Designed miniproteins, single chains, continued (2). Designs and how they scored, part 88

Each design is a single chain, and the fold is of that chain. pLDDT is the mean over its residues in the fold that is shown.

## One batch from the design tools (miniprotein)

Design m7047
Fold by ESMFold2-Fast:
Structure m7047 (fold): chain A 85 residues (1-85)
Amino acid sequence: SHLSEEEKRAILEEEIDLYRKEFGDEEFAEELRKLLKESLDEAKLLLLKRLAKELGLPQELIDILENSETFEEALRKIIEYVKAQ
């Protein structure tokens, strides 16, 4: 992959700003930006978990995400769930 860590962080900052604009939750957006300074993976996973709830995804998907420890694990489980449908 051609993305540097700095580029990945910049993309996630854009995704956080988009979330703030669409859902209006400035407090959560600030929490995500704070977490991003500590861990890119944890910030990305937290955003994914919140988006699943905000978008009204099936409870089974929300449960899978809540039980995931990393973004990679969460993404793999979502793909497996979608393939099983």
Scores: mean pLDDT 80

Design m7048
Fold by ESMFold2-Fast:
Structure m7048 (fold): chain A 63 residues (1-63)
Amino acid sequence: MAAKQALAEAARQRAEGLVELGKKNGFEGVEGEVRLEGNTLHLRLKIGDIVLEGSADVDNPLA
């Protein structure tokens, strides 16, 4: 359990870094969300009108 939470926290920190990079490059409406749901890590990144969504299984990232 602790390892999955640490991975989710690391992903959140990286999402925050991407939000900052977007703002520095002049993008407005930059948002990042990371959620851990069971064994699945959900990521949503928004830059203006562009929305990027993805998910990964923290036990089987290639599955």
Scores: mean pLDDT 69

Design m7049
Fold by ESMFold2-Fast:
Order: structure tokens, then C-alpha cells, then sequence
Structure m7049 (fold): chain A 71 residues (1-71)
């Protein structure tokens, strides 16, 4: 579905950021996107959150982002 495709694109955008250790995105039944990001630094986490939010906005989707840092 287009919802699953949107989630996959957001996930790829987050994973493209150097220092991201893991990222998982999913589509909600309402068509919004949830993403969880694990990064090796605060800077990488902030860049990944921005990339995910920018991608979701480009796709016309609402997004909820959770980040954590594991040094």
C-alpha cells in the first residue's frame, strides 16, 4: 500500500544519516508514520529526526519520532 511505501521511504531517509545504528518506521491505520531511531550521537539523532520529518512532510504524512542514543 502507499502507506507502507511512505513508511519505508521515511525509514530509508533516517538510515541514510551517518551515525544512525538502527531505524524502524511503520504506518498507522490513520495514515501517519511512526519512526524509532537509534543513533551513536546526539548530532546524528537530530539529523536523522530532521531527515525523517522532512521526508514525511514531502509525502504529506504526519509523523511521530522517537530517538535514543547509544554511544
Amino acid sequence: SDQQQAAKEVEKAAKSVPGVLDATAFATSSGNIGVTIVADSEEAAKKAEKAARDKAKSLGRGISVNTSVKP
Scores: mean pLDDT 85

Design m7050
Fold by ESMFold2-Fast:
Structure m7050 (fold): chain A 76 residues (1-76)
Amino acid sequence: MKKTYIVGYITLPSGKEVAAAVAVTEDGKLVSLDIPGSRSDDYLAFANALKGKYNVIYIRADSVGEAERKVREAAR
């Protein structure tokens, strides 16, 4: 019942982890992607680039907002 979210984040030189992107998948299909600093994304192109740029984790949540919250907690 929970959607699978792919979440990317980076570690800054200060050692602080920051959520860099939240991607939403449903039954293995990418349905939404939010990349900081971009508001109009071709998410299919960005999804391929993300895995080479950020640490990527998979998280189960009911919404994008819940997924972002869980990543912020896990990045502590």
Scores: mean pLDDT 54

Design m7051
Fold by ESMFold2-Fast:
Order: structure tokens, then C-alpha cells, then sequence
Structure m7051 (fold): chain A 74 residues (1-74)
């Protein structure tokens, strides 16, 4: 179900948030959290628009966006 897919995605997003925080300097923690929250919201909106999207593809997109955000903050 879409609800179960959203739940698993949010658990994954939580794990990525922890990883991102560990990889972010203390002074940029707020910028990381704001940026990553926006990315998660955008990815959820895309999933809601295409509920049949494979969860692994959605997770891969979130990972790619995390890496791009971390590169911008480096």
C-alpha cells in the first residue's frame, strides 16, 4: 500500500538524516536539516504523484539528493 511505502520511506529518510548529520560540520547542522527536510518533502510529493514508483528507485533518488546537498555544504 502507499501508506506502507511512505512509512518505509520515512524510516529510510530518518536513517539518512542521521548519516548526514554525522557527515556535516556542527556550524552547518541547521542548514543541513533545513535542506534535507525540503528534499524529503519534495520526494514524498513526487511519490504521492506517482504511487506506483518502485520504493528502491525513490530511496535511490533520496540518496542522490542527500549526496548533492552534502557536496554543497562541504
Amino acid sequence: SLAAKREEFLRYAGRLAQEGLERTPEEQRGAFLAGFSAVVAETLAALDANPDAPLEAVKAELRARLEALLAELS
Scores: mean pLDDT 87

Design m7052
Fold by ESMFold2-Fast:
Structure m7052 (fold): chain A 95 residues (1-95)
Amino acid sequence: KSEILEELAKKLAEELSKFPGVESVEIEKLSDDEIKITVTLKEGTSEMDAGAILLGAVVTARVLARETEEKTGLEVKIEIEVSEDGRTITITIKI
């Protein structure tokens, strides 16, 4: 479980870091079956651009989760939250 979760998180972080307007992507292991990814947007990112990044993050996370589920038979839960200022996207992955 842990190795599969870490590989999924790394792939997702690598894809998210390529998005225009992303300043940083950080990975934090919360437990053996849960990882948190924090995406920080650049200063001056418009609400519209932030929305586009959020949509891209949702699509990318779901595609990678589905691929992981198909390869491993494990159920992958994705939770996505946005900070009140719209500058931080938090993605929590559980298996």
Scores: mean pLDDT 84

Design m7053
Fold by ESMFold2-Fast:
Structure m7053 (fold): chain A 69 residues (1-69)
Amino acid sequence: SSDRQSLLDRSNRATQLSRDYRRRSQRLQDQIQRDGNPSPSLLRQARGSRRTSQNLTRGAQSLLGQAQQ
């Protein structure tokens, strides 16, 4: 059905976005490790990117599960 395809498309998009945010978080964490005095803003951005990635992964799994019912 179109509903199932919509759920699959949304799951795939969320998975791709999750990977992009994970890569961003890893790059920011690498910068933090090299920086002797990382700004609070940089730390917040790294944590935010990681949380967004985790939320997108969980959302993708939920959508995939719904599509398979």
Scores: mean pLDDT 87

Design m7054
Fold by ESMFold2-Fast:
Structure m7054 (fold): chain A 73 residues (1-73)
Amino acid sequence: SAVAEELERLAAEYEAQGDTLLAGLLRRAAELVRAGRGAEAAAILRGLADHYAALGDEATAARLRRLAERAAA
């Protein structure tokens, strides 16, 4: 799945930056997408997007929301 591959790539990027929590949640979302559980993956990604929006990181929040839409499709 292109969505799962993108989530895994982002997880590796965030892990390299020291954000192991975001990396772990992105890998979990990728695994859920691969398992056909895209709605559950989307819920995780939306929760993360809301968290980053609250921190003022609107760019990361917007990216996570777009990935959530693609995961749910």
Scores: mean pLDDT 87

Design m7055
Fold by ESMFold2-Fast:
Structure m7055 (fold): chain A 95 residues (1-95)
Amino acid sequence: MAEQWREEYREAMEVMAEIAEEAGLEEIAERFREFAREGASAEEINELTLEALKALEKKMEETSDEEEKKKLVVKAVTIGILGAAAIFYLEQIEK
């Protein structure tokens, strides 16, 4: 059902927002939450996902703590996967 794909989409956006917030990316987190509420195009999702990945890469470069770097790598990989999944869910909704 289309409703199942809408719930999966919203959940992906909320999880990406939580990850961004944990990484101190408050503006990016709020934009993911806005996408969960208002919807977004595939282009908008891809752009925000890339923006989040670039911001996490910058934090990795600025961090000397190896354990914190490892956590940032996991966050970046997870955001990349969820961004791709959200685009897939949108395609299922649009049918």
Scores: mean pLDDT 84

Design m7056
Fold by ESMFold2-Fast:
Structure m7056 (fold): chain A 74 residues (1-74)
Amino acid sequence: SSDQIKSLLSQIRAAFAAGDIARASALTDELIDFLRDDPELRSRIMGGLAEARHLYGVDPEAGLAHIDALIKEV
């Protein structure tokens, strides 16, 4: 459900905010597994997370804001 996707994305956001990259990676793997039966939605969400991660490397606040926007779209 969208609530479960939002929950996982919120947990990924919290892990990045804490600088816990290992936890963020593990939660991302759980999200990929959860979305295995919807490859189109998975592709869109993973694309959004990849963009957020790229932004986070340059501007952590912008990266986290991008995850917040992704959560609102789900």
Scores: mean pLDDT 86

Design m7057
Fold by ESMFold2-Fast:
Structure m7057 (fold): chain A 65 residues (1-65)
Amino acid sequence: MEVVEYTGAELDEETIKAINELIEKVKKDPNYEGTIKTDNGAVITAKGKEITVTDPKGGVLKLRV
């Protein structure tokens, strides 16, 4: 797994759990696409073997699986 972009996204426990769930789904199906929204307003999207995290403060994290 490779960090493509990091601009200070806040990684709380809910966000980390959502990232890990999407990583596992992409590992099982490389064509998997999906989005998880946390109660804290973070949006985590899996598409094209990349996971994008956007926090409600505008921080971004992009990971390549």
Scores: mean pLDDT 80

Design m7058
Fold by ESMFold2-Fast:
Structure m7058 (fold): chain A 63 residues (1-63)
Amino acid sequence: DLLLKAAEALRNGDYKKAIDYIIKLGEQGKLDEAYRVYMSLVNVPRIGNDEAAERARSLAEKL
């Protein structure tokens, strides 16, 4: 379950892994699930401007 893996990565502080799973959820057309995980992540001040974060933001804009 990709959503569960994303939630576990977020819980463990592995934010790059969480972003990767969010992108994969979006690629599977699970945009609602991807958006929910992204909204949990966006409030974490450790997320910087990198390619994965930019892809996650672009995905959130389409939801």
Scores: mean pLDDT 67

Design m7059
Fold by ESMFold2-Fast:
Structure m7059 (fold): chain A 66 residues (1-66)
Amino acid sequence: MTEEEIRRERYLQRLREVFEKAKETGDLDGARLEIARILAEMQREGVPDDLLSEITAEARRLLAEL
């Protein structure tokens, strides 16, 4: 796997952890806030726009399932 693939999987894993915690606790506002922090962090780190877009889309999909 490339370093970019590893980084992508790490962000996806962080989103899954936020989603699982939200399902367990019912804290949707906390989940939205944590996802916003993750996305802001990615933007600050200057990750490629395509990766940021992909992770943003996945975050919206997961939140819609709650």
Scores: mean pLDDT 81

Design m7060
Fold by ESMFold2-Fast:
Structure m7060 (fold): chain A 98 residues (1-98)
Amino acid sequence: MVKITLTAPTSVAAGSSVTVTAKAEGDEEILRISLYYQKVGSDEKTFLALSINKTEVSATLTNLEAGTTYQFWAKVDYIGKDGKRKTVESEPVTVTVT
Protein backbone atom coordinates (compact mmCIF):
# COMPACT_ATOMS: atom_id res chain seq x y z
CA MET A 1 0.00 0.00 0.00
CA VAL A 2 1.28 3.43 -0.94
CA LYS A 3 1.14 6.28 1.58
CA ILE A 4 1.25 9.97 0.64
CA THR A 5 2.28 12.62 3.23
CA LEU A 6 2.31 16.42 2.99
CA THR A 7 4.72 18.82 4.72
CA ALA A 8 3.87 22.52 5.05
CA PRO A 9 4.07 25.24 7.71
CA THR A 10 0.94 25.63 9.86
CA SER A 11 0.99 29.43 9.43
CA VAL A 12 2.71 32.08 7.30
CA ALA A 13 2.74 35.88 7.32
CA ALA A 14 0.90 37.72 4.54
CA GLY A 15 3.33 38.48 1.71
CA SER A 16 5.51 35.44 2.55
CA SER A 17 5.92 32.36 0.36
CA VAL A 18 4.80 28.89 1.45
CA THR A 19 6.30 25.64 0.16
CA VAL A 20 4.19 22.46 0.24
CA THR A 21 5.84 19.08 -0.37
CA ALA A 22 4.05 15.78 -1.02
CA LYS A 23 6.01 12.52 -0.58
CA ALA A 24 4.87 9.03 -1.58
CA GLU A 25 6.17 5.94 0.25
CA GLY A 26 5.64 2.28 -0.65
CA ASP A 27 7.03 -0.67 -2.63
CA GLU A 28 4.54 -0.28 -5.51
CA GLU A 29 5.25 1.60 -8.79
CA ILE A 30 4.42 5.32 -8.40
CA LEU A 31 2.84 6.68 -11.60
CA ARG A 32 2.07 10.28 -10.61
CA ILE A 33 1.57 12.62 -7.66
CA SER A 34 -0.97 15.45 -8.01
CA LEU A 35 -1.03 18.34 -5.53
CA TYR A 36 -4.19 20.42 -4.93
CA TYR A 37 -5.35 23.27 -2.76
CA GLN A 38 -8.50 25.19 -1.84
CA LYS A 39 -9.52 28.02 0.48
CA VAL A 40 -11.27 26.72 3.60
CA GLY A 41 -14.99 27.44 3.16
CA SER A 42 -14.80 27.18 -0.65
CA ASP A 43 -15.81 24.18 -2.79
CA GLU A 44 -13.38 25.26 -5.55
CA LYS A 45 -10.43 22.85 -5.81
CA THR A 46 -7.34 24.05 -7.66
CA PHE A 47 -4.70 21.82 -9.25
CA LEU A 48 -1.27 23.05 -8.19
CA ALA A 49 1.49 20.64 -9.24
CA LEU A 50 2.22 17.25 -10.83
CA SER A 51 5.14 14.82 -10.80
CA ILE A 52 5.42 11.74 -13.06
CA ASN A 53 7.35 8.59 -12.03
CA LYS A 54 8.77 10.40 -8.97
CA THR A 55 8.20 9.93 -5.23
CA GLU A 56 7.97 13.67 -4.41
CA VAL A 57 6.43 16.90 -5.68
CA SER A 58 6.76 20.43 -4.27
CA ALA A 59 5.09 23.76 -5.00
CA THR A 60 5.76 27.26 -3.72
CA LEU A 61 2.88 29.72 -3.42
CA THR A 62 3.16 33.51 -3.13
CA ASN A 63 0.57 36.29 -2.84
CA LEU A 64 -1.64 34.38 -0.38
CA GLU A 65 -4.56 36.35 1.07
CA ALA A 66 -4.15 37.71 4.62
CA GLY A 67 -6.65 36.25 7.11
CA THR A 68 -7.28 33.18 4.89
CA THR A 69 -6.79 29.47 5.64
CA TYR A 70 -5.74 27.20 2.76
CA GLN A 71 -6.12 23.42 2.65
CA PHE A 72 -3.67 21.24 0.68
CA TRP A 73 -3.88 17.57 -0.26
CA ALA A 74 -2.24 15.19 -2.72
CA LYS A 75 -3.26 12.14 -4.70
CA VAL A 76 -0.87 9.40 -5.75
CA ASP A 77 -1.60 7.05 -8.64
CA TYR A 78 0.27 3.74 -8.47
CA ILE A 79 0.24 0.15 -9.72
CA GLY A 80 -1.00 -2.11 -6.92
CA LYS A 81 0.27 -5.61 -6.12
CA ASP A 82 -2.64 -6.97 -8.22
CA GLY A 83 -1.28 -5.11 -11.30
CA LYS A 84 -4.17 -2.61 -11.27
CA ARG A 85 -3.95 1.18 -11.17
CA LYS A 86 -4.98 2.58 -7.77
CA THR A 87 -5.27 6.06 -6.24
CA VAL A 88 -4.65 7.10 -2.63
CA GLU A 89 -5.37 10.57 -1.22
CA SER A 90 -3.34 12.22 1.56
CA GLU A 91 -4.70 13.57 4.80
CA PRO A 92 -5.13 17.32 4.21
CA VAL A 93 -2.89 19.95 5.80
CA THR A 94 -3.90 23.55 6.48
CA VAL A 95 -1.88 26.77 6.28
CA THR A 96 -3.22 29.95 7.92
CA VAL A 97 -2.13 33.34 6.55
CA THR A 98 -1.85 35.91 9.33
Scores: mean pLDDT 83

Design m7061
Fold by ESMFold2-Fast:
Structure m7061 (fold): chain A 108 residues (1-108)
Amino acid sequence: MEEILELLREKGFLKAAERLEEELAKISEELLTRELIAELAIESLVEELVESGLLTEEQAAELRRLLNEMLDQGVPPEEIAERVRRFLEELGLPDAAELLERLILLLE
């Protein structure tokens, strides 16, 4: 948890870090799994990318659809991370690509 918040702040995604901290504060400690923290961090990052104008709402919807489809199909986290990283790098977002790759690997 602390490491994810620090990583978001270090990469300059301050709004994503703030949103994640607020969402985590609403959830009972007993319900906080690594997977849930990673899911909340991914969503917080995607929302900041939209709010900052780095992603369009259509691109964010495409990214969320890609993630959900691959997770539903049981694709390994390493393959999901590579595909998502490539998607964001093609959009010129290498810092977001690196961050999201690390967060997806926590879903394992």
Scores: mean pLDDT 79

Design m7062
Fold by ESMFold2-Fast:
Structure m7062 (fold): chain A 81 residues (1-81)
Amino acid sequence: MELLSEEKLRELLKESGKFNEKEIEEIIEAAKRLGFFGEPLELFKEALENSENVEEFIKRLEEIRERRLKETFELIRRGIG
C-alpha cells in the first residue's frame, strides 16, 4: 500500500473535490501535527469518505490517532507478565 506523505495527502484531498485549497492546507497541517505522515493512505481515504467538511475530517484523523495509541497501550498491557 502507498504510505501517506504531504504530497499524496494533498493529491487525495484534491481528488475528493470536497475541499478548497485553504481547507486542504488546514487538513495537511492537522495531519502533520498528529504525526500521520508514513501511515497507509487507505486510513485517510476511509476518513475522507465518512467526512462532510474539514472539521469532521480533522476529527476523524484525531479518532484514528487515538485508536492507534490505544492499540499500543493494549500491546503493552498484554506484555505484562
Scores: mean pLDDT 74

Design m7063
Fold by ESMFold2-Fast:
Structure m7063 (fold): chain A 82 residues (1-82)
Amino acid sequence: AEELGRRALRLVEEGERLVREGRKLIDEHADDRDKVLQGIGTVLRGIGLLVEAYILGKRAAEQGSELGEEAYRRAAEALGLT
């Protein structure tokens, strides 16, 4: 439970970071097609990690992990599920 919760939390932190970095790249280079596409790819990679964190976090939370519950909640918020 605890190890799964820690894994989920690491995934949500990395996913949140990638989404922020990708959005920043898009915003700072809105007139640059290649940079916007790079930013979109970074956001999609972050979303993939958030989906994994949501699944693993929920599983860990069901096993009593407080870290899993935090990861599940944060991933859900980041994915617009709350």
Scores: mean pLDDT 89

Design m7064
Fold by ESMFold2-Fast:
Structure m7064 (fold): chain A 74 residues (1-74)
Amino acid sequence: SLHRLSREQALTFVRAQLETLRREGRPPLSDEEVEAFLASLAAFLRDEQGWSEAEVAAVVRDARRIIEEARARM
């Protein structure tokens, strides 16, 4: 979609990416891969979606938690 994502939609995207990795039998993400993913997500939300720094920081925090919870289950 070319429309601005909601925070819920951004976090749903994160969960969908992690579920895809799990289904493909990929190994747990490394710390470097987690930081690279979060940096890419932040850049996309800031540059393409027009999110404020506060909105980006809040969603990155929640995305990190979701990724760490998924890594613990992989």
Scores: mean pLDDT 80

Design m7065
Fold by ESMFold2-Fast:
Structure m7065 (fold): chain A 106 residues (1-106)
Amino acid sequence: SEVDELIAKLKDPDPAVRAEAVRRLGELFPQHPEKVLPPLIEALKDPSPEVRLAAVRALGRYLQQHLNQEVIDALKEAAEKDPDPLVRLEAKSILNVFGPLYGVEI
């Protein structure tokens, strides 16, 4: 399946390939949460800021349809602790938009 192929690409040596795979998984995440949530959460710890930024955005897409405490907690950690300021700002932006709409304290 496309999901299985994208999950395999998360282990690609090229960070651009991993970032694109994360982006595509974010689009499919609401339909396949059991398969894609663990690798997307793990992508928040990727050595490349490009991949971590893609992971933040992918998890933000899930919050458009579902409140998920694990996703909120992961984005909150990224907003507070990620070494890249752009990753922190993107995570904070997503939490500011979706956290209040779902009644979650940020």
Scores: mean pLDDT 81

Design m7066
Fold by ESMFold2-Fast:
Structure m7066 (fold): chain A 69 residues (1-69)
Amino acid sequence: EKEERVVKKVEEVTARLVAEANSLNLPDLAAQIQWAGEQLKKRAREGKASEKTVEAFELTMQKMLEALK
């Protein structure tokens, strides 16, 4: 139940970041973000990822996107 909410947040954040990377013509980064998002989803389903973990993932990936603009 709580894990489902974290999983949904990971899916939403990952989809948005992948779309942004693809719009910048950065397919390798998009693939990396998607892979990292899938790993985080697996951990979230196991109850090993929190909302803070998702926030850290989002912040890290946003910084990578900004550096490659």
Scores: mean pLDDT 82

Design m7067
Fold by ESMFold2-Fast:
Structure m7067 (fold): chain A 81 residues (1-81)
Amino acid sequence: MSPRERVQRNIRGLRGTIDRLRRRGQGIPETLRLLDEADRLLDEAERYLRQGDVERARRLVYEAGRLISEAGRILRQATGR
């Protein structure tokens, strides 16, 4: 698998995680804010992939992953799970 294909796969996987957490995070504004920011970073990563900048896309995917992890942590604390 090429580096570009790996990044594209990671973007798809993270978008799926965002969708699941967004459904569970209804009524928790901080969780939803972090997930919205992660979606914006993934949109930016896709733009860089179209421009051929795979390394910048990888960095944006990494940052989106960090925000998704934080959103999940806040959700668990707020819901007791």
Scores: mean pLDDT 86

Design m7068
Fold by ESMFold2-Fast:
Structure m7068 (fold): chain A 71 residues (1-71)
Amino acid sequence: VPDHLRTLIGALDVTIGDLETQLTNTQKQYDTAKANGDTVMADNLQGQINGIQAQIDALRARRAELEARLG
């Protein structure tokens, strides 16, 4: 059972890492749009950032629940 939970946690860590990379890239695009005064693009990218952050938060919460089952 602990090994199975560790495998699931590892899979979540990979997915979280991918989303964190996506968040960083989207944040960079947002900063560029803001610097260029492109408010429409910045607003769209802010929505994407919020969506990615919500996904990361949900996966981190699930990871914490699985870690709690180990301890």
Scores: mean pLDDT 86

Design m7069
Fold by ESMFold2-Fast:
Structure m7069 (fold): chain A 55 residues (1-55)
Amino acid sequence: MPSLIESLERLFDELSKSLSAEQVANAMRSLVRLERFSEEERAHVERRIAELLAE
């Protein structure tokens, strides 16, 4: 049962295989901005980006 959060996590994993952390962050922010996501989904993406960039 793929939730939107699970789909977003899968996308982070797939993008991270070929893109830098900064490129993944920019791509995910652009996606969330262009598509209609909930506040919870946007907060999840921003937190994941912060974790990724802190590594």
Scores: mean pLDDT 76

Design m7070
Fold by ESMFold2-Fast:
Structure m7070 (fold): chain A 61 residues (1-61)
Amino acid sequence: MTVEAEVVDGKIVLTGTRDGQTARSAYDSLEAALAGADRAGESHGEEYAEAVKAAALAALG
C-alpha cells in the first residue's frame, strides 16, 4: 500500500494505491483530511487510515 500527500492550491491532496486501485482526494484542511482518513478506514481498514493520517501530517510539516 502506498499513500502520498501534497499541498496543491492550498488543499491537502492525498493519493492512495491499494490492491491495484488508486484513489485521490482533496481536502480544504488538515482536520478534514484526518476525518476523511477515519471514514476511509471504515471501508479499507485501520492500516490505510493510519497511512493516510501520517501522509497528511507530513504534508503540513
Scores: mean pLDDT 76

Design m7071
Fold by ESMFold2-Fast:
Structure m7071 (fold): chain A 87 residues (1-87)
Amino acid sequence: TPEKEAAQARLQQLIAELDQLIQYLQAQNAPQDLIDKVQELRAWVQDQLARVPSLSLAELQALMDELLKRLKELQEYLGAVMAQIEA
């Protein structure tokens, strides 16, 4: 369905973006806790991508809601780390 195709494209793009972020953080010798959080999100996203073809539309919506929640948590954590560097 168009909804599943859009979700798959978004998840694939997100995996690529998370891979770039992990490489950047490793190059900058970022705290291991931060690298671990990004790697955990990447692994979860990859697992969800594999599941998309088998999901109902309701399950797909729940997945996208969970993804948004996890992205917000990562953004808040990144913001906290950046604030400590600026202080």
Scores: mean pLDDT 84

Design m7072
Fold by ESMFold2-Fast:
Structure m7072 (fold): chain A 93 residues (1-93)
Amino acid sequence: SMKEKIIELAKEAAATPDPAKTVALGDEVVKLIEEAKLDEEELKEIAREIEGVYLEAMIKKAREKLAAEPSEELKKKLAELEERLAAVKKEEA
């Protein structure tokens, strides 16, 4: 389905270490969302799934950076990202 393709591209964008590839895949995700002409309920579901994917990727990167260079600001940002991911996962249940 189009929804599955959008989520798969979002996962690929989140997993890639190449910033240019992340941007290109992100742009493709946006185009597919617009082309799919999804209703409000489907858009909300996809937005939630994509948010979860990106939050997990950002948390992983933040943990790696924090381990290399301890920072109070980065620690605070990591805590905020983890709290947001927990909220997203709770709403999926």
Scores: mean pLDDT 75

Design m7073
Fold by ESMFold2-Fast:
Structure m7073 (fold): chain A 56 residues (1-56)
Amino acid sequence: MDVLSPEEKAKLKLFIDWLKKNGDTSSLETKATAAKLLFGLKVSLETIKKWLAENE
């Protein structure tokens, strides 16, 4: 799997915090897809989903 950069991890952490504060209950797949599109992440959806699952 690809590895997220420290910058990408920081963006994802802020994104998750924002989603939780706004009561977003979307699936991990939906959250990962949105983050990939919004931030132009080059890593696979599987890598993003794994990171989100480990950091929720």
Scores: mean pLDDT 77

Design m7074
Fold by ESMFold2-Fast:
Structure m7074 (fold): chain A 61 residues (1-61)
Amino acid sequence: GKLVKLDPLLARVAEHFSGIKPGDVLEVVEELDENRVKLRSTTTGAEVVVSKEEFEKLEEV
């Protein structure tokens, strides 16, 4: 899947995501609906759901 990096600018959002921290590389697992994307940390294996708006702010690796 696509790889994206969790920016320090989104660090506050990472607090909501168990096992995910700024700088982690996340893989797109699936698009749950038109407004939400499921990502998985390549470092910890933790999965998180982000909005499309949040996802668009992530840097593609």
Scores: mean pLDDT 67

Design m7075
Fold by ESMFold2-Fast:
Structure m7075 (fold): chain A 81 residues (1-81)
Amino acid sequence: SKELVEKVIKQIRDLLEGQKALIEAARPTKPEEAARAEAQLPETEELAELIIKLLEENAEKINSEEEAAELIEKKVKELAA
């Protein structure tokens, strides 16, 4: 459903913001790790945008959080190949 998809999209966006917050929290004590994680953010954001688009395009076919997770996992594996 559209409502379920909107909820999952919000969770993805919240996870990205959490990742950015963790990078900033690590910066004073582990600046090299923070810099490496920051360098990966653009690729992570692009992947998140592709997943969000996939979820929006399939919103009417997604009736559970499990179905959304399966679709995300399939897309991530496809992009990793």
Scores: mean pLDDT 80

Design m7076
Fold by ESMFold2-Fast:
Structure m7076 (fold): chain A 85 residues (1-85)
Amino acid sequence: ASITVAEACDRLGLELPSFIKPSTKISQSALVAAKMLLAGYRPLFGNDPKLPLALVLCGEGVITEEQLLSEFPRYATTIRRLLNR
């Protein structure tokens, strides 16, 4: 089963990132992973609340690692650590 990024953002109470199309499809597993990252990324949330969802979308292959690092350059080390890359 899959849902749109817009629906996922609505369910998670998140703002839609400007660099992602609302109609982009993600898996139900991606939604669960995003929810888990929201809990773990609480200290970074106030600086960029879009980061947890963007990380999951990168893991699902929806956005590239290059695009993720370009949008969140201050979190490059943290992003690489989480992606084990």
Scores: mean pLDDT 69

Design m7077
Fold by ESMFold2-Fast:
Formats: structure tokens, sequence, C-alpha cells
Structure m7077 (fold): chain A 70 residues (1-70)
């Protein structure tokens, strides 16, 4: 579920122009970091918010992505 949600956030952000293909190294780094934090016991909702803030994507991107995968 985490991987599906984070992937959907990236896809929606790219579609809206809030993220570019040049952000892929940053995306990969933040994705790996957030995934390790969830493995360490961080709640999914907190992990999604950290991912959003670190990539600088809007709340609307997260809402749409979560709607599509849940």
Amino acid sequence: MLTEILTAIREEALRRGELSKSDDPRYTFVFGLVRKMVEGGMPLEEAIELFRRNLGVSDEVVEEAVRRVT
C-alpha cells in the first residue's frame, strides 16, 4: 500500500506539472527515506505528509492519489 500511494502521488504530481522528470533522483531518495521510516514504525499518514512536504507537492495531489489507490 505505501509503495502504491507514493507512486500514485508521483504520477499525479508529474501530470499536474508540480514535479518534473528531473526530480526523479530527489523522488527516489525521499521515497527510500520514507519507506525506511514506515518500516521503523511511522504511521502511514505521517509518512505521506513527510513525502509531500519533502517533494513540495500540493495537498490536492495527495488527495487525488489516495482516492485512486484506496
Scores: mean pLDDT 81

Design m7078
Fold by ESMFold2-Fast:
Structure m7078 (fold): chain A 72 residues (1-72)
Amino acid sequence: VEAEVEAAVARLLPEAEAAPPSLENVRALFERLRENGSPLVSELVRLQMEAEGASEEERERLARRVAELLAA
């Protein structure tokens, strides 16, 4: 379950790196994690809410935070 979530994040991150990180990429990552039934969904919802009003730099930071949470 958590390993599957990490795999989903890893699949999305290379694509996000090919294109500048954006709110769309962050949302796609959250949707994938929700579909996988991650116990981290509550954390990701909070990060998504922060991203809604965030700058481009903040959205990129939030994507990195998601990767950190899944790697830890």
Scores: mean pLDDT 56

Design m7079
Fold by ESMFold2-Fast:
Structure m7079 (fold): chain A 102 residues (1-102)
Amino acid sequence: SEEIKKLVDEALELAEQLYNDIKAGKVSFEEALARLARLGHLLEQIADEKPEYREDVRKVLAALDELFETLRAYQEGRVTKDQVLAAAEKFLETLKELKEKI
């Protein structure tokens, strides 16, 4: 579906920009959480419009939740920036896997 491909491409662009901004220290914790919330909304929209991808979207949402929790742990001083970037890379990889299936 052309519409679903556009949603996945928008999610990928947002995710890559968030990764780069975290790496460069150019995004606040609050702004990072807002961008993760928008990514979650886009992923839920994909699952709602194409229920056949619901399982694949759940895998991506699980990686997004891991990134959210890792960002929170980083803000609390419990993990390193490298661990945040690793969680973000994992999220990007799962999102790219979703794109290949659509």
Scores: mean pLDDT 87

Design m7080
Fold by ESMFold2-Fast:
Structure m7080 (fold): chain A 112 residues (1-112)
Amino acid sequence: SVTAYLRLTVTVEIVYDPALGTYVAKAEIDVEARGTVDGEEMRTTLAQDAPGRFEWDPEKKYGYMSLRVSRVDLYDADGNLVATFDVDLTVEASAEGEGSKSSAEASVRREV
């Protein structure tokens, strides 16, 4: 039998980078998935992640970032797919103006 849980946290941030002299967008995806298949531990991979969008206009001093995660797959030690989690999580951040900073975070949990 399979017993599994998933915690997915997505963070997007637009921040000024003084080394580059401009704004940058950062995205972090934290995936914690745990469980057993017949008493053996599983490993995880992120699948069907929709492409993020990053837009920055320095003349308008505007930045936008969006990231969507639709699915997370779990694999056993031999690389066989053992579970799929449909998550459908979207996180967006925008910043406008000189010295602006913006961040957004969303998290979801699933169990099998």
Scores: mean pLDDT 67

Design m7081
Fold by ESMFold2-Fast:
Structure m7081 (fold): chain A 67 residues (1-67)
Amino acid sequence: LQKLGDELAKLIEEASEEVKQLAGKAVEAALRQDEKEFAEYLAKLKELDPALAKKVEEYYKLLKEKL
């Protein structure tokens, strides 16, 4: 989980401001386990950066297993 989180953080840091904001909101929703809000932000993120969206989705799946 930490390793994937670190990789995700680096990808977000290298992204555009719009993608950074969207990815940040998706990660916050994931940490709160708000599936509806997470899905909405993930869908928008997939339009802008599908590779980053895939990493965010992987992170959410692992986070659900740990929590």
Scores: mean pLDDT 76

Design m7082
Fold by ESMFold2-Fast:
Structure m7082 (fold): chain A 65 residues (1-65)
Amino acid sequence: SMEALEKAAEEISKETGLSKAQAKGIAQLIADGLSREQALALAIASGISEEKARKAVEIAEKYVG
C-alpha cells in the first residue's frame, strides 16, 4: 500500500540519512517484487553506499516485502 511505502521511506531516511526520494525508490523496488539482491545491486549502481543500501533494503522488506 502507499501508506506502507511511505512508512518504509520515512524509516529508511531516518536510519540511513538518504533523501526521502531515494528511500521511496528503494522501497518501491521491493514493493514491485524485486529480490533483495536485485534491489541492493540497483541501489549501489545508483551511487548509494553498500552499507546504506543494505540497511534500506532491510527496512523496506519489513514494510512492503
Scores: mean pLDDT 86

